# Designed miniproteins, single chains, continued (3), part 29

Each design is a single chain, and the fold is of that chain. pLDDT is the mean over its residues in the fold that is shown.

## One batch from the design tools (miniprotein)

Design m9048
Fold by ESMFold2-Fast:
Structure m9048 (fold): chain A 55 residues (1-55)
Amino acid sequence: GLVTLEKISEDEWKVVSGKAGKYKFRDGKVLEVKVGDIVKNIKGLGPDIAIGVEI
């Protein structure tokens, strides 16, 4: 599955959709996340959206 994050500040992203689980992000980082989590220092798909791919 996928997890979707929205940019909330210069270096912070909030998980807005997806199941709790372990995801790999565009920059190669692997994180365990759930909806509502704040994630820092990941590379977005674009300026406002980031996506993690379930592993």
Scores: mean pLDDT 81

Design m9049
Fold by ESMFold2-Fast:
Structure m9049 (fold): chain A 83 residues (1-83)
Amino acid sequence: MAEKLKKKAEELKKEIEELLKKTTNPEAKKLLEEAIEDAENAIRLAEEALKSKDPRKAAVLLAAAGVLIAAAEYLKERALKIE
């Protein structure tokens, strides 16, 4: 699961970075930049979960990573709705 969440966050970050290159609206740009930050934090938390020997700590880190992925997706959709 941690590997899947990390890959999902990495793919989402790449997708948002491509959208940001074509975005000219400053409000949409800000939302996409915040989405990239959330995706980067999700990658970091998933990597920490993979390295953790404590299954409870790993579960908490993965839950946090999942929430950040959902937040990044939400911000991306909000940015697309503005344009």
Scores: mean pLDDT 86

Design m9050
Fold by ESMFold2-Fast:
Structure m9050 (fold): chain A 68 residues (1-68)
Amino acid sequence: MKLIVVYAGISREEAEKVAEELKEKLGADEVEIYEAKNFEEALKLAQELKKKTDAIVALLYKGEVLIS
């Protein structure tokens, strides 16, 4: 199973740490991380990635996690 993490409003280091924790909790074998400039761009990117792939897409913004 593939996990994709899209993040905005936090540092890359913080996003990578959360992505690693989610990978372990969900049992994903692969993780991809994408940075967005703001919440609106992150949401649009997450929605587009969800349409194009069977991966679990997580949106991470200012410490909140939304999984689809």
Scores: mean pLDDT 80

Design m9051
Fold by ESMFold2-Fast:
Structure m9051 (fold): chain A 70 residues (1-70)
Amino acid sequence: SLQEKERRLAILEAVETVLKSAIDVLRELAKKSSGEEKKKLEEKIKELERLLEEVEEERKRLEEEIEKLK
């Protein structure tokens, strides 16, 4: 149903916001870090960036599905 898709969209938007905030925090920590600590933070940033990309693709697909129902 449209309502179920709109609720799912809201959840995906919230997840995107949280992931973007987490990435920003980790980037700031990485700038203040060196050596192995910086490398580990950069690896975590890449992992979260991949998850963000997947969530953004799911959101775009869902937005297109909602548009077709309106």
Scores: mean pLDDT 87

Design m9052
Fold by ESMFold2-Fast:
Structure m9052 (fold): chain A 64 residues (1-64)
Amino acid sequence: SAKTVAAMLLAVSAIVAYEMGDYETAEQAVKDARDIADELEKQGDTESAKLVREYAEKAEEIIK
């Protein structure tokens, strides 16, 4: 879905923001991606939620 793609792009954007030195934007982007994953899970889209969480987790590992 468009929401799933947008959330994955947010996780990628977190890495880009971190490389640019914008740590606040990087942390917020990871948070936003996780919030979208929670919303997808509540809607019954568990597979998309899992994929988004994996992207957010990998981004967080890079920026932490």
Scores: mean pLDDT 82

Design m9053
Fold by ESMFold2-Fast:
Structure m9053 (fold): chain A 56 residues (1-56)
Amino acid sequence: LSPLARRVLEVLRRHAGNPPSQREIAEELGVSVGAVSRAERELAEAGLLGLGDVPP
């Protein structure tokens, strides 16, 4: 898992009651929205990102 993916996971865990948008995560971590999107894809492929969305 990349360092950025670990940081994104930490932010999501801290905000369990108020999930931030990709833009908000990007601002908090000082990275681009595209970098956050890539990190979230990495977390999803690792089975660490489960937000209750049923896959199609």
Scores: mean pLDDT 74

Design m9054
Fold by ESMFold2-Fast:
Structure m9054 (fold): chain A 57 residues (1-57)
Amino acid sequence: SKKEEIEKLLERLNRANLENDADEVLEVLERLDKFRPSVNKETADALIEIGDEIDAE
């Protein structure tokens, strides 16, 4: 399902952040952005989860 793909992208994003791999972060974000044209709630939920990790103080 789309949620499983989004979860894999989130795991990949977390790994890229831990490795400070800016190029990998951009690639993952571009792949997540491709899900936006589908206008589905699963994409929005995944972006919220990513936002929580990035915006956590």
Scores: mean pLDDT 67

Design m9055
Fold by ESMFold2-Fast:
Structure m9055 (fold): chain A 65 residues (1-65)
Amino acid sequence: SFIEKLLKEAKEFAKEIQKEAEELVKKGKPEEALEKAQKKRKEFFEKIFEELEKNNINKDDIPDF
């Protein structure tokens, strides 16, 4: 289903931003890593919820990520 695909994409996205954050930490930039990861997560979920609303999928029926 669309929701199942969305959950998979969200998990994969979370792993990708975590890897990017870990690379920044290796470079001695842990504060930048946290800030960048948080910003990207927020933008990703905002976009996803907007797409769900566009397809008339109720936000209240979405599992917690």
Scores: mean pLDDT 73

Design m9056
Fold by ESMFold2-Fast:
Structure m9056 (fold): chain A 80 residues (1-80)
Amino acid sequence: MKLKVKFSDGKISTVEVNPNDTLLSLLEKVLEKNPEHKSEVEKLIKDKKNILENIPIKDFFKDGDTITLDSEYGLIAKVS
């Protein structure tokens, strides 16, 4: 499945993920593909690790969804 990730600067990156992977796995893949956004992605992992490591992507997102990364609120999903 493909997800769009919108960073705090408004840039969008598309990542391919397995819907059975965790939200933590999603953010790790985003970090690998977008090293220029390392600081904001690592902050989300640090702040939300207990939630992210136990939640499958498919429980929150569907193919084509846009996920907004916000440093104040964390990970926010929107239907594209």
Scores: mean pLDDT 74

Design m9057
Fold by ESMFold2-Fast:
Structure m9057 (fold): chain A 62 residues (1-62)
Amino acid sequence: SVEDAIEKLRELVERAKHATPEEKQRLLNEAVDLIKKVIDEATPEQVQEFARLLEELRALVA
């Protein structure tokens, strides 16, 4: 579900805080793929949450 995907994305962000640069890139790729699978079913509020979490994850990779 979209809600499960948001929860998983939050988990990926937390894991990225303690990850190597190589692992961070893999987690980012996993997050993008996860969002792509559920984005069409997401409400506008859920889309904003995905965008926020993805931006947080991208900041950790930079």
Scores: mean pLDDT 85

Design m9058
Fold by ESMFold2-Fast:
Structure m9058 (fold): chain A 61 residues (1-61)
Amino acid sequence: MSDEEISRIMAEGIASSTTRSPEEVAKEVKERLLKAGADEELAEQHAAMVKRMAEAKKAKA
């Protein structure tokens, strides 16, 4: 799995945060990363990062 692929999945998750809760976005990102072959640890870390970014985006907009 490439860093570019991980970044794209995360970016798409954050973009969908306009209509979804941060928790829903994080869950979707984790599932997509696991489906693409990421380790559970990596998927969990990146999902947590996306959750924080989605929360920050909703708090400001």
Scores: mean pLDDT 77

Design m9060
Fold by ESMFold2-Fast:
Structure m9060 (fold): chain A 61 residues (1-61)
Amino acid sequence: SAEDRERAFLLAELKGRELARKLGYESFEVEEVDEKTFKITLRKGDEVVEEYLSAEELLKL
């Protein structure tokens, strides 16, 4: 549902913020790749790390 998609996006943002804080990255961004997949991008100087999370996995948090 639309509510589940919005909730999954919020959880992806929370996950990105947590990862950035714990791993010492300067910034993060979240992108909806498709209806089932989110991409978290973490940046620190010239370092970029990308992680893919499913909406289903996020909703189980």
Scores: mean pLDDT 82

Design m9061
Fold by ESMFold2-Fast:
Structure m9061 (fold): chain A 58 residues (1-58)
Amino acid sequence: TVQELARQGVAAAEAGDLETAIRLLTEALSQLLPPESARQMAEREVAELAAEIARKRA
């Protein structure tokens, strides 16, 4: 499901695998958006999540 893909994407980002996180979130979002738009949004979401994780680790 979309929720499962999103959950796996977040887990990948938390593990530091940003490429996998972007791919999984792109798949989740592409059910709602065109693939190009979904990818751009996924890249932004993963970047924001990575920044939050870095902040929490500091």
Scores: mean pLDDT 77

Design m9062
Fold by ESMFold2-Fast:
Structure m9062 (fold): chain A 90 residues (1-90)
Amino acid sequence: SDADIQKVVDAVSKLKPGERISGKELGLSEGLQPTVIERLEEPNHFAVYYTSKTDVNALIKLIQALKEAFPDAQISVIGVTDEELEKLSK
């Protein structure tokens, strides 16, 4: 949703290198809650972690919105297990 996109764009703009934020912490819609976004140590590089429980269509729209908001950024989209995502959320 537009509200989910705005929450993610605002949160990502505030992330420092090595910081992570989860879709659950941001209060995103159910299909985007199983995600974590990390600002990597490399300049202008973000990772978006997702699981088999993530809504793929919502994820694609979110990635497109992030590319529009941060056109100079590289975005890595990484599939992980639910257990791996829980560790990333801490």
Scores: mean pLDDT 86

Design m9064
Fold by ESMFold2-Fast:
Structure m9064 (fold): chain A 57 residues (1-57)
Amino acid sequence: GPLEEEQKKKQEHLIKNIEKAKEEGLISDEDGDRALELAKKGELEEAQRIAVRGILA
């Protein structure tokens, strides 16, 4: 359904954004890897929190 499609799009975008942030040096490897691990497991809320914390720290 639309909610499931939206979740998949959020997961894909979050993974791409975290990978790009790691490549650009905006997030540490430690925080980036933890966020990617959670995003790939579908834990999008926790992945986003770690990614935002790591980028804004």
Scores: mean pLDDT 80

Design m9065
Fold by ESMFold2-Fast:
Structure m9065 (fold): chain A 55 residues (1-55)
Amino acid sequence: SVREEIDRLVDEGIAAGLTPQEILDKVLELAVKHGLTPEEAIELFDEVERRIAAA
């Protein structure tokens, strides 16, 4: 699922030492590829930002 791909991307990005902006850019590319709505994309970005802050 797109959620699982994004969760993996965020975890791998944090482990690789990517900046928050680089991780968010990759998440945006996946969201666009999977055709997420603006509402879904906003919810996803909030979740990703929380995960980055917790790492």
Scores: mean pLDDT 79

Design m9066
Fold by ESMFold2-Fast:
Structure m9066 (fold): chain A 93 residues (1-93)
Amino acid sequence: EEAEKLLEEGEKAMRNSDYEKAVEYFTKAAEVAEKNGDFELAGRAYLMAGLAYEQLGDKEKAIEWFKKAREYFKKAGNELLQKEADYAIEKVK
């Protein structure tokens, strides 16, 4: 799937500490997943984008993206991933 490949490229960018590139890939992955109705994958991509922003030192953007992830996990009906997003918000604050 296109969204899954973009997620993978974002994760590779994270490993290389290319956090700006990681944000771009994760954002694209989320948009593709969202258009395909894959709310769980969209949430995962937004969660990873938030983690990339945290690495960039942008706490405000990290929280914004974690909140987006939470909303998409809620749409997906995945309570475990929703709690994971809540934990990420709490941890970065």
Scores: mean pLDDT 86

Design m9067
Fold by ESMFold2-Fast:
Structure m9067 (fold): chain A 78 residues (1-78)
Amino acid sequence: AMAPEVTLSLEEVRKAAEALDELAAQGINTPEAVREGLVKAGVSEEAADFIAWLIEEHGISPATLAAALRRAVEDVEA
């Protein structure tokens, strides 16, 4: 597979979105620094690896990814 496969709970998606918003606000945008920040925030290593992969391979900024994850949570709760 060209992408890691990971299953995220809704709670973990919310946590990842919140952590990514905080990292983006601090100007943290490297895959390694984002991964470390996510793990410190309590995101699983598998989810942190997947998010870091999205940033590295697709050039998605942490702010853009945070917005996408927040929107996904809102769409599920609507």
Scores: mean pLDDT 77

Design m9068
Fold by ESMFold2-Fast:
Structure m9068 (fold): chain A 80 residues (1-80)
Amino acid sequence: SFAEKLEAMSEEEKKELAEEARKKLPPEVVELIDELAKHFGVDINDLLLGADAYVSALEKAGYSDEEILEKLKKIVEEEL
């Protein structure tokens, strides 16, 4: 599972992959993730990796970039 993969990652590997996810994700989504991480005191690297995995899954399912952005915004807005 994704959670098992996260637990198996080194902190260095997790940070590097999260920085790549940050570059790949839309800036608006990154800003919302940063706000969510600060609000809940959660590791931003975990949220960035989760968002990247979610986006990749939706892209494989045939969702457009616009639909993916709206889904991500809705999730973050419902949690804040």
Scores: mean pLDDT 76

Design m9069
Fold by ESMFold2-Fast:
Structure m9069 (fold): chain A 58 residues (1-58)
Amino acid sequence: KEISEEELEKILESLSPELREEFEIELKITELAKEYQKLGKNFPTDPEEQLKLLKEKE
């Protein structure tokens, strides 16, 4: 879904801590994919590999 930065902030503010953490993980994966694309690197489409890369970064 296409949502604005303002809408993202409102969603994060309204979520419970648990739901916010889940949403932040999804957002981080999306941003990581964008960075890989900008750098000309291949970002995996497998959700498990995506989570592994995110955990290695964090």
Scores: mean pLDDT 72

Design m9070
Fold by ESMFold2-Fast:
Structure m9070 (fold): chain A 61 residues (1-61)
Amino acid sequence: SKEEALKELKELLSTLSEEEQELVDRAGVLIKLGREAEARRLLEKIGPEIAERAYELMLQL
């Protein structure tokens, strides 16, 4: 559910630096604008495993 995805995203964000959290926030805005490829490239700066998980959770919001 959206509530479960939001909780899991918040837990993931708590493991990241403040700079990495800002990248996730920017990626979320890009996803809402339909700019998903740009959002994925931004998240890849954090690392591929974290990027994929964050992206999957954000699509559920």
Scores: mean pLDDT 81

Design m9071
Fold by ESMFold2-Fast:
Order: structure tokens, then sequence, then C-alpha cells
Structure m9071 (fold): chain A 106 residues (1-106)
């Protein structure tokens, strides 16, 4: 599990448009500050939050986009059960569906 998460995070950061990811994280930061994300009823949204936790643990610049409160809330989430599916959901959410095929080959 840990090794699979690390591989998916690395692959995602290699294929993703960093500017689109950073803009997504800025919007997510504002949302997380007002909501209990541990109670997220939408499975896809929960998977995105779990993956974002792992992304910010791996990348200091991405971590710096989020407030301390948002980072604390994310840190309470479990690791993503399916990191590859979480990455695909995130890519679709930020308008990078074309990167899914590249991600799956890594």
Amino acid sequence: MKEEIEKVVKALLEVVDRKKLEEFLKKLDKYIEGVDITKEPNEGALQIYQLVKKLIESDEKLSSILSEKAREKLSKLPDPKDPLEAAKILLRQIGEEDKIEELEKL
C-alpha cells in the first residue's frame, strides 16, 4: 500500500499541469476551512482529499498553498485505499482527463 501510494503520487506529479493543480488546491483550501471533510458523503470527493493529503506530504510547494487548518484536517484522514483511482478522479476534476492514459502507463 505505502509503496503503491508513493508510486502513484510521483507519477501524478510528473503528468499533471502544476498550475491547474495549484489553482484546484487554492479552491479546496477555502472549502476545507468551513467543512468537516472526515464526514464527506461523496466517495469521489473523499478519495480526492485523501490523495491531496499524500501530495502535500510529498511536495513542500503544494503544502504551502493550504492553510495550517486545512493541512490539519487533511492529516486526520486515512490513506487512499485506491490511490490510482483517486488520481484519475482528481485529473478529471481539474480538466486533465487526457493525462489519465499517461498516468496508467507509469
Scores: mean pLDDT 82

Design m9072
Fold by ESMFold2-Fast:
Structure m9072 (fold): chain A 76 residues (1-76)
Amino acid sequence: MKEELVEALIKAYEKAYDDKELIEAIKKKLKELLTKNPEEFEEMLNTLADRFGIDKSKLSKEEIVKLIIEGIEETV
């Protein structure tokens, strides 16, 4: 489940940016955060949810990530 959330975020970044080196750095960092510090990953999701006005208290992590991705895609 959490790996699918990271994959979805990576795909959103790949669509938003045409810089392959930046995208590769983001991919590596997101995978490391998921593996080493799940709490830091959750804080990042909370920050993004707050930015897009998503009510994180009533939603699952999957729903939050889906809405964040939709918000990013609409902004780009």
Scores: mean pLDDT 69

Design m9074
Fold by ESMFold2-Fast:
Structure m9074 (fold): chain A 88 residues (1-88)
Amino acid sequence: KVEELEREEIRREIDEWAAKGSPLGQALKRLVDEGKEEEAYRIWRGLREAELFFQALVESGISPEDLRKAFEQREAEYRKELEERAKK
């Protein structure tokens, strides 16, 4: 009973995402319509977990811009390490 209610809620959210013009929502709705409901639900749960992860980062005061700068800095550090290693 509880699992059936959860599945109905997930299906409703997928339908809402598709109705709002989300390409991902439309793709998930197509999977449901094709009878691949379990696959669509697994993808939805993965996306929800990713959303909660990004929400936690934002709530911790880390902005998307700060994340981008951090990734760019790490890439520059890796390139510098490789250059120093090549000069040996």
Scores: mean pLDDT 71

Design m9075
Fold by ESMFold2-Fast:
Structure m9075 (fold): chain A 92 residues (1-92)
Amino acid sequence: HMEEETKKLLDEVKKIQKEADEVISRLRAAGERFPEYREGLEAMADALRETVKKAIEYAKSGKNVEKAKELIDTARAMIDAARSFVDALEAA
């Protein structure tokens, strides 16, 4: 019953949500090991959670496909940035 574009957005959002949950867990673990970065890592986790939440809401509504795609792209960029930062901390 859903439009094909909405189905694709929901599939992408599910993938992004799974990757975001993984990265948020890593950010939290890094904050325990590197307390000096904890505040920044928590801010990154909170911002990513909010972006993913909005992406899910827009994808489910189907009313603004452009905004849903924009939020998915933003979440993906945030995940990549967070992974790079955590990888750098873990390598130290």
Scores: mean pLDDT 84

Design m9076
Fold by ESMFold2-Fast:
Structure m9076 (fold): chain A 85 residues (1-85)
Amino acid sequence: EEVKKKIEELRKKAEEYRQLAIDHESNAALSLIKGVAAALGDPENAEEIRARYQALADGHTQLANEFRRKADEYEKEAEELEKKL
């Protein structure tokens, strides 16, 4: 029974990290869209504006990848515990 509770906790953590990864992927896409819109509003500074929003998007993508990796680790741990039941 205690092992089942640990599996549930690990799967919940995996789901939380999966959601964080999705949120950051969405923010990366939104940053790119905002960069395009901002650049259209300020053509003289378009290159600098796009670079700034690209850097934000890259940061969100890196965080998404890290959270996805952590989610995979928690899922694997839960799966190994289920296998031992």
Scores: mean pLDDT 88

Design m9077
Fold by ESMFold2-Fast:
Structure m9077 (fold): chain A 55 residues (1-55)
Amino acid sequence: DELRERALRLIEEILTQQGKLSPEILAQARRELAGASRAELERGIEELEAAKKKL
């Protein structure tokens, strides 16, 4: 799913910039994204992109 992959990439980028990137946190993010609806993914991506711009 393209939206899930995009959300995961944004999460990974933010965590990397914050120095918090770990395989455990990424695995948790993947699990949360697997259960998310399309609308939740679209909203989440907008929020993540806004957060990334502030870093």
Scores: mean pLDDT 78

Design m9078
Fold by ESMFold2-Fast:
Structure m9078 (fold): chain A 62 residues (1-62)
Amino acid sequence: SLAEAEEALAKGEEAWAAGDYLSAARYFAEAARLYAEELGPAHPRTREAGRKFKAAQEKAAA
């Protein structure tokens, strides 16, 4: 659901703020998947979650 996608996005932002980029990446990936299911892969919200996921992956790998 959209509510689950929003919750996952919020948890990702919380993890990012805490410097836990590995957890942030997992939550942003979940948000992107849920937004893609509800709104489609091209939707701005889906793309935003996907960008946040990639950024978190990059930070986690550093």
Scores: mean pLDDT 88

Design m9079
Fold by ESMFold2-Fast:
Structure m9079 (fold): chain A 66 residues (1-66)
Amino acid sequence: GAAAEELRERAREYREEARKLYEKAKELEKEGKLEEAKKLRLEAEILEGVALLLEGVARLLERKEG
């Protein structure tokens, strides 16, 4: 249903944001800004984890709805 679709869409958004953070972290590493790069990598990892959780919940909702 719509709820599962919303969770999947939000998960996709978080994954896209995580990807951008990883790319920015690589640029910061090239500039020698290692601490800033580590913070962005941690944020990206958190967003990926949240996206996985949201997809899991979406799958459970789909199974209950048919």
Scores: mean pLDDT 84

Design m9080
Fold by ESMFold2-Fast:
Structure m9080 (fold): chain A 60 residues (1-60)
Amino acid sequence: TPEQVALLVEALKSKSPEIRAAAARGLGYLGHPEAVEPLQKALTDPDPSVREAAREALKR
């Protein structure tokens, strides 16, 4: 739902890389088009686990 996408997009801004990586995976699982732009920004995240989660999410 749009509300779930908004919650996960907000979680991508978390100070915790673990939470940001989980949010990217969650957005990939939902497969919503609105998640594409936030996930593309996550590809430039300083944490390599977050970048990898965003790449995998964008392939699904």
Scores: mean pLDDT 80

Design m9081
Fold by ESMFold2-Fast:
Structure m9081 (fold): chain A 58 residues (1-58)
Amino acid sequence: SEARKKLLEAIGKLLDAIGDLIDAELAGDEEAVEKAKKEVEKAKEEFKEAEKEYEETV
């Protein structure tokens, strides 16, 4: 289903964003950390939207 595909894509993006944040923190790159935090926030919003759409389908 379309809703399932969107949910899986959102999960993948969220995991990638979290990984980038961890990498930036380990590297001590403050600029990269701030950028990664914004990507995580965006991915969280996309995930919540996809989850809501999926719940209406399943």
Scores: mean pLDDT 83

Design m9082
Fold by ESMFold2-Fast:
Structure m9082 (fold): chain A 64 residues (1-64)
Amino acid sequence: SVTDGIIAGLEKLDAEGASRLGLELALKEAQEAGDTRTVEVLRRAIAEGLSGREAARRIRELRK
């Protein structure tokens, strides 16, 4: 799914030291997909300076 791709991309780019880029790319993908809940999580993660790994964890929680 688009969400699984977003999560994988966030975790990969965080591991590569490019967490901020991962968050910004994930936000764009979530916006294009119309996933308003994932957009809100990513906006807060960017504003709070969270890692891509932590953002990915929060997105997984939305699915529970």
Scores: mean pLDDT 85

Design m9083
Fold by ESMFold2-Fast:
Structure m9083 (fold): chain A 92 residues (1-92)
Amino acid sequence: MLYRVSISGASPETLERIVAAVESLAKVLKKSETPVGVSLIVEATDEQVEKMVEAIRGLGEVLSEEKTPNGVSLTIKFPDGAVATVSIVKIK
């Protein structure tokens, strides 16, 4: 299945850690830089997405988590003090 992973608000170092976690668990098909972060298109199973969410939760303090039928949105405070939003949404 295809998922969009959107990361915003992270420091460059924290952004690299989140991207590395995603790349370790899924095949990245497209990477796009945005003014506020990075957007990835990944090929993953639902099980791989669950592992990604768990890995990302482990990187900092989860301030909020919103689950929808098509994805998960996490707001996380990282050890560097940055507050970032990571959204993983099923697109296909």
Scores: mean pLDDT 81

Design m9084
Fold by ESMFold2-Fast:
Structure m9084 (fold): chain A 104 residues (1-104)
Amino acid sequence: LEKGVELLKAGKYDEAIKVFEEIIKENPDNAEAYLNLGRAYLAQKDYDKAIEYFEKAIEIDPNNADAWATLGIAYRLKGDLEKAKEYYNKALEIDPNNPIAKGF
């Protein structure tokens, strides 16, 4: 996980994706790995893949405010402002101080 996050921060999205896919293969209940996979695809502007992985992260851990907030970002970038607001509100219900959702 840590190595994948470092690769994301370095902008090495393809390498980060491979690391997170290996983590999920060995631990399919790792919500953090799905969240970071979604972030990598979001950075590559593959919004549909990003949404898919954020939804998977939420299925595993529905109390992860960052997953809800990033799902909101993905829908906003697709032009679905109603869904974006819905998901930002969900993130704020879980964590009123979530910096991603609060900044919207």
Scores: mean pLDDT 81

